Designed miniproteins, single chains. Designs and how they scored, part 47

Each design is a single chain, and the fold is of that chain. pLDDT is the mean over its residues in the fold that is shown.

## One batch from the design tools (miniprotein)

Design m1706
Fold by ESMFold2-Fast:
Structure m1706 (fold): chain A 81 residues (1-81)
Amino acid sequence: MKEEYEKLIKELEEEMERIAEEEKELEKLPVTKENLERQMELGVRMVELAVMIVVLKRHLEREENEEQKKVTEKTIEKYKK
C-alpha cells in the first residue's frame, strides 16, 4: 500500500513536470485568447495534481504514523508486565 502511494505520487509529479514545461513553452508565444485558454487549462490541471499529491502524502503520513505509534505502544505494553 505505502509503496503504491509513493509510486502514484511520483507519476503525478512527473505529469506536473510535463505540464510545467508546456506552460513554459506557451509563455514564449504571443498572448492570444487560444494561448491564454490553454494556459488556464494547464493551470487547473496543475492545481488538481498538486491537491491529489497533498492528499496522497497526508494519507501516507497518517497511515505511517498510526501504524508506527500502534506497533511501538503495543510492543512496549506487551513486554511491560
Scores: mean pLDDT 77

Design m1707
Fold by ESMFold2-Fast:
Structure m1707 (fold): chain A 88 residues (1-88)
Amino acid sequence: MLELALEEAERQLAADPNSANAYTQLGRVLYEQGKYEEAEEYLKKALELDPNNYEAWELLGEIYEKQGKYELAKEYKEKAEELKKKKA
């Protein structure tokens, strides 16, 4: 399942190497595998391409929480909720 999700994200990047969504999906798969440092790098790339990608902000918040960076995690999760409300 995680392998299949990774393959799908890699195919999206091959079709569009500037896809913020594809970088976000790669970060999500790595997060689910417990590879938090690698996930952080891909999610930061997603935000560089699209700073309004609330999913990338949310996942970075979860990663920071797993790393014990609770203040930073709260800030990133609050930013994700703000962007999610603006999208609706």
Scores: mean pLDDT 79

Design m1708
Fold by ESMFold2-Fast:
Structure m1708 (fold): chain A 61 residues (1-61)
Amino acid sequence: MEREAEYELVDIETGEKKKVKGKLRELSPFFAELITEDGTVYYGLRAGDKLLVFDKKKIKK
């Protein structure tokens, strides 16, 4: 199921944190993708309201 909310993204390479609004799609109990309004997709491990981002892709408009 998709959930639209604000999530905290944590970049696993830099440790940088930011809050982003988007739809979270759960791929498994721990893996999720977050689709933002600008077409960026973040892939990561879900930890509560946080997403530990290990990959991101820009979808064409």
Scores: mean pLDDT 73

Design m1709
Fold by ESMFold2-Fast:
Structure m1709 (fold): chain A 107 residues (1-107)
Amino acid sequence: DRARTLALAAVRHALHTLLGLTGAEAQAIAERVVERLDPAVLAAVTAALEDIGEEGAAAYARYGPPLAAQIAEALAAEAGLPEEEARAVVEAFLDASVAAAREDAAA
């Protein structure tokens, strides 16, 4: 759930940033992109996000980049985005979102 929610937000952010797409169209594309993702990678990232300690941070460092790569590949397929640019935007969004969530949990 957490990784799926985060992935949907990352896809919507990339569509807005790179194509100016918002609303129902962006949501429909985001849902199709997330359906293409490996459930095992989503499960691994969800487990990493539920662990606020050093082990969770290490697990995210391991599984975050594969998730960003899969999202970028799916965005290229579904929306025609340049995969490299999509990956950079998605990776930055995921990293910032995870850092913010961990800071809030540690406070």
Scores: mean pLDDT 82

Design m1710
Fold by ESMFold2-Fast:
Structure m1710 (fold): chain A 72 residues (1-72)
Amino acid sequence: SKELEELKKELLELEIERGVKLIELGVLKLAAKRATGEEKEELEKRIEELEKELEELDKKIEELKKKIKELE
């Protein structure tokens, strides 16, 4: 099914985005451990924003996986 192929492509794109964001999160967490004062606070805010983005992305991925399963 063409619909199934498109959904699988969207899933792959979202999984790649998730992977990139996880790498960014890891880098930011390492930077935050080494930082102090205002720099640490800025990094912690960026970490919180990225964690929220990852939660939203995880929800989209799970919804898309359910749609794929229903079409299979």
Scores: mean pLDDT 88

Design m1711
Fold by ESMFold2-Fast:
Structure m1711 (fold): chain A 78 residues (1-78)
Amino acid sequence: MLEEVLEEAERLEREAVEAARAGDYARARELVREAGRLLLENAEAIAEALGLDPEELREGIERGVEAALALIDEAEAA
């Protein structure tokens, strides 16, 4: 179900933030990539439900993952 997919993605994002705060940057990166993969696998269904273009949504998800990974890299370097 789409709702379960979105709830799982939110859970993974929340766990990634907690991992990063704990200094477990490797786990944070893993969780971000897993959330992105889950969203990309369901991008057409999500886009249909939200009235969005699936290609624009995929590009948004990919950019979001790249941005999150860059923030984790900055946090690790600090």
Scores: mean pLDDT 85

Design m1712
Fold by ESMFold2-Fast:
Structure m1712 (fold): chain A 57 residues (1-57)
Amino acid sequence: MLARAVAPVPKTSEDELELRPGDVVEVLEEVDAEWWRVRSLATGEEGLVPKSYLEPL
């Protein structure tokens, strides 16, 4: 599933991924109710992102 960042996503720990608004990611895993593991299509980097910052495409 592809998703887009709707707001700036800050990196507050090393397991998180920093995203800018409009960045497109591939959702790899729904880790829990609040956090998704994603891969950036622009950079190929993987990390955790709060799902509330993502809009499914």
Scores: mean pLDDT 82

Design m1713
Fold by ESMFold2-Fast:
Structure m1713 (fold): chain A 63 residues (1-63)
Amino acid sequence: SKAEEEAFKKALEKAEKFAALLKKHGGKNIKIEVDEEKKLVKVTAETPLGKIEETFDASLFLL
C-alpha cells in the first residue's frame, strides 16, 4: 500500500540522518543495510566507545 511505501521511505530517511549524526560524532565504518522484504533499515557503526547497531522498522511510521 502507499502508506507502507511512505513508512519505509521515512524509515530510510531516519536511518540516513542517524548515520550522518554518527559520522559527525566520530563514527567509522558506517553501514546502512536495507531489508526490503522485512521493511527494516539497519545502521551499524564503530565508535570510540564501541559498536552501535540501530534498526528502523517501517511499522513505526505507519499511521
Scores: mean pLDDT 80

Design m1714
Fold by ESMFold2-Fast:
Structure m1714 (fold): chain A 104 residues (1-104)
Amino acid sequence: GKYVEVSMVNQVTGVTLTLRVNVETGEVYFSSNTAAHLEAATGLPASELNGKKLEDLIEILKKRKEEIEKSNDKDKEIQLALLDELIALLEEAKKKVEEALKNS
């Protein structure tokens, strides 16, 4: 199937996050580095998140962000920053999928 790929670089760490989306199915696949960031941000194993639909994954991350925002965790600011980066990466992927579908 046709895939779109998106990448972003964290401006502080220089770490590159990448993912691919199947244009026809909407299924999302992460690089190992992006998977590690996803696990750190959500507390969910990458194996449960790889192959999920793009829309479902965005909703999972937004729900997790709301849960963390209501917590008094000492790592809250770091977790929210990681979640915001991942949500932005997925929303950029959504735009590229929509563009790819218009050109099909």
Scores: mean pLDDT 77

Design m1715
Fold by ESMFold2-Fast:
Structure m1715 (fold): chain A 87 residues (1-87)
Amino acid sequence: TEAAAEAAAAGGRAAARAGAAGPGVGGAHAAAAGAVGAGAGYASGLAGASAEEAAADAAAGGAGAGAAGGEAGKAAEAAGAAGAAAA
């Protein structure tokens, strides 16, 4: 759960940085919308080992899925690698 929470937090921070640092809001906006759908599902599946963990990871993954959409799969993979390394 801690590793999953850390991975989700890292995804959320990456999304925040992408939004803050990127010139041109249009790209970040579209990317965030796409990432919410794809990344949230992946993050929940990746991080959830138990029902309680899955629920917490879904809530945290929702924030992490806001990572800039074209990079959604990449961000989710990075989060998954971090979780796997911690396990």
Scores: mean pLDDT 46

Design m1716
Fold by ESMFold2-Fast:
Formats: structure tokens, sequence, C-alpha cells
Structure m1716 (fold): chain A 78 residues (1-78)
């Protein structure tokens, strides 16, 4: 699987969080621009590694790891 270093950073940030993150929070945690995070998230979503859903309270889009995404991050660290 061809994951870029950027995609790995995004997955690690999501795995380190105990809650879904916004795109802005991922950018802050990874040191990446929001545009770079957006591109990485589109690729990860296409691979089934993350899901996006709207937060009803804030109207922001939240991003969470799928089961496959969580397993992949675990395997890459070990």
Amino acid sequence: MELSPTELRVLEALAASDKPLTQAEIAEKTGLSQATVSRALRRLEARGLVIRRRDEKTGKTLVALTEEGSLLVHELKE
C-alpha cells in the first residue's frame, strides 16, 4: 500500500486522539497545512481508512479512523 509520509502523519494523529478530529485540529497536531491535510484525507477516505461526518453541535466535519485504518496504523508502528 502506497501511503505517503503525509498520509501516515494524519493517520497517527487520528490514532493518538480519543475523539474524532476536525481538519483544523489534524493540521495543528501534524504541523501540516489545512490544504495538505484535506488532500491526505481525500486519499485516506478513498482507501477506506477514515470516515467523515458532520458534527451536529458545531456544524464542522469530523474525521475518524475506520477499523482498517486503526489496524494499519498499529501494524506500521510495530
Scores: mean pLDDT 79

Design m1717
Fold by ESMFold2-Fast:
Structure m1717 (fold): chain A 66 residues (1-66)
Amino acid sequence: KDEEEEKKTEELAKKILEEAKKIYEENPEEVTFEEAIYKLVLEEVKKKEKEAYKNGEVTHPDYDPE
């Protein structure tokens, strides 16, 4: 189980790094590599929250609307 989770985490991290690098190369003056990574990680977290909500596992967490 841990090994399977580790593999998925590694693949996800690799994809995030590749996407972040592409975003950075497209807009190096507008975003930093770290900001691109942060944005992608945040989107992944939101996807997980949406999936949990869809399954009825948890109610919406405290949402701070911008």
Scores: mean pLDDT 69

Design m1718
Fold by ESMFold2-Fast:
Structure m1718 (fold): chain A 78 residues (1-78)
Amino acid sequence: SATVAKRTPFEKVLEAMERAEKDPEKLKILKELIGSLLGVPEEEITKEKLEELRKKGEYLVEFSMEGLLELVERKLAK
């Protein structure tokens, strides 16, 4: 695992999903938040789907993925 490298928002989301894999409820919250941002149903939110979205990085620069990640972290902590 990387601890010092600069990460993309998608990499941070993938890491949050890995942490949430043991907690179905936390994973559901994470998927709902991502799905709401991207207009995609939670059932389609997977690590592979997020990697697909990374290919469209330029169109996603308008979205505050870091803000979404902060919200996810707070939801997972609560």
Scores: mean pLDDT 61

Design m1720
Fold by ESMFold2-Fast:
Structure m1720 (fold): chain A 86 residues (1-86)
Amino acid sequence: SAEELLTEAYRAMAQGNYEEAVKLIEKYIKEKGKIDPETARLLAQAYYDLGNYEKAIEYAKKALSLDPNDGGVKKLLEEIQKKLEE
């Protein structure tokens, strides 16, 4: 089920398996037919942990467009900016 894909994505994230987490989240989005704030945030975090800052920014901005008050996503964008200034 879609819910099982999301559960496995969270498990992959917890284990540091970020590439697997991305694949599971993408399958979840395809089954639901839409991206929501939770899955946009998870993709932003997974791409950040993979060092793909372009994709991390893309999905962080998507998450904020869906939920403008997400403090965790705002903090993630600050961390990406610091990485790009190093």
Scores: mean pLDDT 87

Design m1722
Fold by ESMFold2-Fast:
Structure m1722 (fold): chain A 89 residues (1-89)
Amino acid sequence: MKEKALEAVNELLRIADETRSPQARAVLSRTAQEVFDLIDQGKSLEEIKEVLRKGIEELRRLAAQSTDPAEQAEVRRAIEKMEEILKKL
């Protein structure tokens, strides 16, 4: 369990490093930190999944509010990758 959650943190940080959206990067980095803190505190997988769902929701709102097609594309890519992480947990 801890191993899968740590893989999720590493993937979130990788997506954050690869994204060209500063706003998406901020959401991804904060989500990774929150997941890491939950792992460190011994919290449940369900609590970790809820943090990921919250991050995805924040990215969806960001995509809806953006008027820049490049920003929208980067945010949508981040959403897809976060949804894949959530599916694997």
Scores: mean pLDDT 85

Design m1723
Fold by ESMFold2-Fast:
Structure m1723 (fold): chain A 82 residues (1-82)
Amino acid sequence: SMAREAALDAAIAEAEARLRAAAAGGASREELVALARELAAALRERFPSPADRARAASALGGTLRALGLDDAEIAAALAPFA
């Protein structure tokens, strides 16, 4: 529904802001992974198609790599997309 999509878009924006704020504030790698997993879960719900889900996972993975997370941490963060 449009209302559900709007709620998920808001949740995604909030999760992205929390992740960005935590990274800027020097949060632990474990905290960044946990916040990224919350974002990944919201993205999974928002994008039910395999193609859109793959693009969302790729984009989030790129963001996490830019924040300095390694491949194992990124895989753990993206677990909701599995």
Scores: mean pLDDT 86

Design m1724
Fold by ESMFold2-Fast:
Structure m1724 (fold): chain A 117 residues (1-117)
Amino acid sequence: LDLYLVGGEFTRRAGTFPESYTKALKEAAEKLGIKIEPSQAPLAVTLTAQILAKALGVSVSEAMQILYNALKNKDYATIDEITEKAVKLMREAGVPEEAIEAFKALMDLLIEIAEKL
């Protein structure tokens, strides 16, 4: 799996998601106490990575390495586990369902892209 191609396509397609998704993910980050860091990537990509990092209790870099390694190995069990941890954390923090659905949609997009490459 070419992680550069996966990352590039995810960035491109996530950038076309509705503004409502980015707004919902911002609200999720605020409820989780996540400081939104400046990034050249679309905000939806950055927020998804920060939410995963918070749920796993690791750095953003480490969370993305775990995710990309699971995608490379087609380890869908690990992807499901990390997604479920993030969803649980968001629900416990009182994040609205719209934000949880936005997060799930971005995770589904990343899996779809990785399967086609």
Scores: mean pLDDT 78

Design m1725
Fold by ESMFold2-Fast:
Structure m1725 (fold): chain A 77 residues (1-77)
Amino acid sequence: SEEEFKKRIEEQIKELEKLIEEDPNDWAAYANLGELYALLGEKEKAIEYYKKALEIAKKEGDELAVKELEEKIKELE
């Protein structure tokens, strides 16, 4: 059901939040949070997490990640 789907996504979000607490510089974890919030239809939260992932990816010089995250943000705006 749609409610079971949302529950599964919420559980994945909690797991990613714990990973971020352990490693706050993992841009992939923030990008995954953005994807999960996008799947829930929470566009504004998805954009916020993609922007956080983008900030970290830029600091690390990951040009491919930067491009992909900028495209994701543009698609949601």
Scores: mean pLDDT 86

Design m1726
Fold by ESMFold2-Fast:
Structure m1726 (fold): chain A 68 residues (1-68)
Amino acid sequence: MEERARELLRQVEEARPVLLELLRERPELLPQIERQLEGAIEQARALGAEEAARALEELLEELRALAA
């Protein structure tokens, strides 16, 4: 469990700059990215990966602010 939570957090941190760049290039993808991140947040919480869930929530907020 702990290793999976740590791996998930690392994946979120690695994905952040990629998703920000993608959304800058293709803002029309925001609804799709939102759905994927919401699903990932639910999965992280189900795994007890609280730090990863919080990082995903913060990422979603950043992406939404960028697209506004």
Scores: mean pLDDT 79

Design m1727
Fold by ESMFold2-Fast:
Parts: sequence; C-alpha cells; structure tokens
Structure m1727 (fold): chain A 85 residues (1-85)
Amino acid sequence: MKELVEKFREEVEKMLEDLKAGKITPEQFIRRLVELASEIAQHFEPEERKRLLAEVQKIVRDYKEGKITPEEAAKRLLEALEELA
C-alpha cells in the first residue's frame, strides 16, 4: 500500500510537469488522475475503495464547477490516499 501511494505521487508529479510544459491539457490531466486513482482503488478493501471513489467523484465535480484547480485536485486525492493507506 505505502509503495503504491508513493508510485502514485511520482506519476502525479510527472503529470503536473507535463501540464506546466503544455504537453497535456487540464482536462487530460484530470482524466488521467481519475484513471490512476481507479487503478489504485482495486488494491483497497471494499469500504476504503468506496470512500476513495466517492472522494474522486467529489474532486471531479468541484473541478468541473470551477471550484478547484488541477493542482488542488491532485493534492486532495493524494491526501485521501494517504488517509486510507
């Protein structure tokens, strides 16, 4: 679990670098962030997985409503993963 969270952090940092360099759009960043979270969620127990997926849905909604930036979305997701790990 701890190794999966660390790998996720490294992947997110790479995606943020690509976003800053203009290699990907904010929409592509959010989509990839959701995909990575869903992959990691498969390694959690059903209750923890449900909580993680609910937080992902909340983050995506807040982003679509213009309430948070892609960087803030990544931070919230990393915090949720660290709380569950």
Scores: mean pLDDT 80

Design m1729
Fold by ESMFold2-Fast:
Structure m1729 (fold): chain A 81 residues (1-81)
Amino acid sequence: SMEEQRNELARLSLQHLGKGRQLYQQAKTKKQYDQAADHLDQAARYSLQAAQLSNPEDQQLFLQVAQEAKTLAAKLREEAA
């Protein structure tokens, strides 16, 4: 169902958010910051896909998560320069 697809995409988004944040906390090199950012970008992609399968209320939450993840990813890529 669309709901099951949405829930799986949301789970994948949260998994990548957690991994990205964990890697960021331990990052010391540009490569490690880029790896953290890659996970955050992936989390944003899954969250955007989940938004497309969601009601208006849930859509807003997934769009917010995606925007926050993309913003953090961009910041990490710049701080590592």
Scores: mean pLDDT 88

Design m1730
Fold by ESMFold2-Fast:
Structure m1730 (fold): chain A 65 residues (1-65)
Amino acid sequence: MSREELEEKMEELGREAVRAIAQGDYATAAEKLREVGRLHEELGDLEKAKRVFESADRLRKEYGV
């Protein structure tokens, strides 16, 4: 996948995560954030990937999902 395709996919997933949080769907939000983290790893942004994964894990723990 090209860098542009990865970046577009991350933006799409980020928007979906924000919508899920707004709707109280924390399980979907956590899954979308984990996908964003994987794409950051694929781009070589390891520090950003770690932060995104940590955010997903906190969301999962906080809301039991």
Scores: mean pLDDT 83

Design m1732
Fold by ESMFold2-Fast:
Structure m1732 (fold): chain A 71 residues (1-71)
Amino acid sequence: VEKLIEEARRNAYLAGKAYARGDLKKAEEYAKKAEEAIKKAVEAAGGDEKVAKEAVKAALEGAKKGYEEAK
């Protein structure tokens, strides 16, 4: 589960970086990977709301950090 949450964070971070640099195609591709990682983390946890919140929070933090660092 932790690995999937970190995968969501990593892909969201890359999406944020790509978006900040105007690479919308890469941003969309990484965003889809982040969403898939979130879905897998929730599924692996049996639909646990706490895991869902942690995965979404990790992705949001990753995206913001990637955007800010690339700007």
Scores: mean pLDDT 80

Design m1733
Fold by ESMFold2-Fast:
Structure m1733 (fold): chain A 70 residues (1-70)
Amino acid sequence: MIEENVKKAKEALEKGDLETAKRYLQKAILSLSTEDRIKVVKAMARALYENPGNIEAALKAGIKEIEKIL
């Protein structure tokens, strides 16, 4: 379920496990419609543009965008 994958991504991110957070976030994104997937990817790309090299900021933006969609 999308909600379970988002929860696991958030828990991994709080622990500083970026690889696990990325894996669960990817699973959540793949469960979204194409339109919603594009919204999430754009939010993550924008966060990375505004915070270069900050993967954590990109992951947080993705999670936040999915929570807005749900």
Scores: mean pLDDT 84

Design m1734
Fold by ESMFold2-Fast:
Structure m1734 (fold): chain A 68 residues (1-68)
Amino acid sequence: MERVEELIERLAEITGTDPELLRESFRANGMLSEEDIARVARAIANGYRAKGYPQEKIDELERLAEEA
């Protein structure tokens, strides 16, 4: 569980989201694994890329997904 918590904290920091809110969202959707967090991080990275968000944010999300 420590690995999942670590990934949620980092995802929250990258996206500017409250870690508690993000954890609650994952729980509500049954997303409790490292693989679930990796998929969400990749989806957000793709969304950021499509919208022209800063490359540094996209890179951080992609690194998080690789570590999950």
Scores: mean pLDDT 78

Design m1735
Fold by ESMFold2-Fast:
Structure m1735 (fold): chain A 65 residues (1-65)
Amino acid sequence: SEERLEELREEIAKKVSEFVAETKLTDEQAEKLTDAAVEALQKAAEGASKEEALAIVEKAIAELK
């Protein structure tokens, strides 16, 4: 459902925005986080669960912390 993908996109954007605001990332680290967000949305569009997609972003954040 497009509605579920939109809600997921907003939740991912919020998590990424909050982490970037609190943590000064290098350009390379910011690109890695953006790539993880794109991968999460791609997998969700292919039928992955919201939980699986969010886990991709959360793992990327944990690796950068």
Scores: mean pLDDT 80

Design m1736
Fold by ESMFold2-Fast:
Structure m1736 (fold): chain A 56 residues (1-56)
Amino acid sequence: MKADEFAEEFKQELLEKGYSEEVADRAARILKTMLELGFSYEEAKKFAERHAKELE
């Protein structure tokens, strides 16, 4: 549940930065998966944000 909460906050951040809902949703799912795999929030966020940037 904590990973889900972090993913939702990250999705909102991306939307506020001007990313599309589809890209933000995908990046948030990547963040959640990374957290479930044991990566730190900062590492997961950095990776997911890079991926979102490449999709735009």
Scores: mean pLDDT 80

Design m1737
Fold by ESMFold2-Fast:
Structure m1737 (fold): chain A 80 residues (1-80)
Amino acid sequence: LTEKIAEALRLLGEAAAAYAAGDLEAALAKAREALRLLAEAAGVEYSEEYEGQLRAEEAAIALARANPAALAEALARARA
């Protein structure tokens, strides 16, 4: 569980870095993979929770596009 969450946070950091480098496809792919790992770690198997996870994915992608520096800073603080 904890290891999957740590891997997801690492992927979100890589997504932020890819966005900063101008590689939007890589940024979106890594953000989606991170959210998939978070869903697995959380045990999201019900349709209501799955829909919530899809909304979280959309929010994470929007955050990565709008504020890659803020996302990277939040992830760095989460790992400290």
Scores: mean pLDDT 65

Design m1738
Fold by ESMFold2-Fast:
Structure m1738 (fold): chain A 68 residues (1-68)
Amino acid sequence: VSEEQRKLAERIVRSLAEAIRNNDEVAVAAGLRELQELGLSPEQAEEVRRLLEEGRYDEALALILSAL
């Protein structure tokens, strides 16, 4: 995993967590798309969303990094 990919993953986690908190469906969809562009499957992106909904931010980041 490159430092650029890690920084991008951290940014997506933060923006997606904020979108979920605010119930911003457009921003949530954009974050999930960005995860898929990093190489995650749609199912993996949904699992990241679920972890963030539960406040499990470190596990969400670890899942993204392990899928790269």
Scores: mean pLDDT 82

Design m1739
Fold by ESMFold2-Fast:
Structure m1739 (fold): chain A 67 residues (1-67)
Amino acid sequence: VESLPPVPLEEFPPEVQRLLEEALELQAEGVKAVAADTEEARERVKELAERLREIAEEIARLRREAE
């Protein structure tokens, strides 16, 4: 039922794998927050989206450094 990544996690370095695991957990929490449909949930979704953006940027930077 959860979305699986299109690329196997084992192909990524351990640091990227850890970040992807964190991103998956944050996505699951975000879905629960959206379903709650409250003012607090909207604020939480915003915080989760910001953290996901940071993770995405960090992954992109690590991939660039790895070349």
Scores: mean pLDDT 72

Design m1740
Fold by ESMFold2-Fast:
Structure m1740 (fold): chain A 60 residues (1-60)
Amino acid sequence: TDLSAEELARQQEIVRLVKEAMELGGWTPGEVGRRIQELLAAGLDPVTAARKLLEEAKKK
C-alpha cells in the first residue's frame, strides 16, 4: 500500500466510526453510504463526515 501513515490512520478511524454508527444507530450499510455521500456533497471531509454520522447515530 502506498498510503502514508497518516492516510492509513484516517482510513482506520473512518472504518471504526462507521462501524460504531451502524451498531449504535441500527443503520444498514446502504443507509450509512447514502448519509456519507450527502455529508461529502455538503463539503465535509471523510473523517468529519464519519464523526457526524456517529453523532447522529448516538442521538437515534
Scores: mean pLDDT 77

Design m1741
Fold by ESMFold2-Fast:
Structure m1741 (fold): chain A 72 residues (1-72)
Amino acid sequence: MMKKLEELDKKAQEIAEKIKASKDEEEQKKLLKEGLEIAIEAARLALPTLSEEERKEAEEYIKKLEEKIKEL
């Protein structure tokens, strides 16, 4: 499980670099959406490893990320 979180973190970093390199706003929005989706996946994968309190915080964080995707 932890290895998948590390892979998702690396993908998120690659997306951040692509956003910085892009001059196209539409491309930047697509990359940002992909980054947010990766963050949601990473948070969901972490849920079984968290305490009850941390899990509630992570679930609220996931909801906020889903709202951000809708705004894009």
Scores: mean pLDDT 78

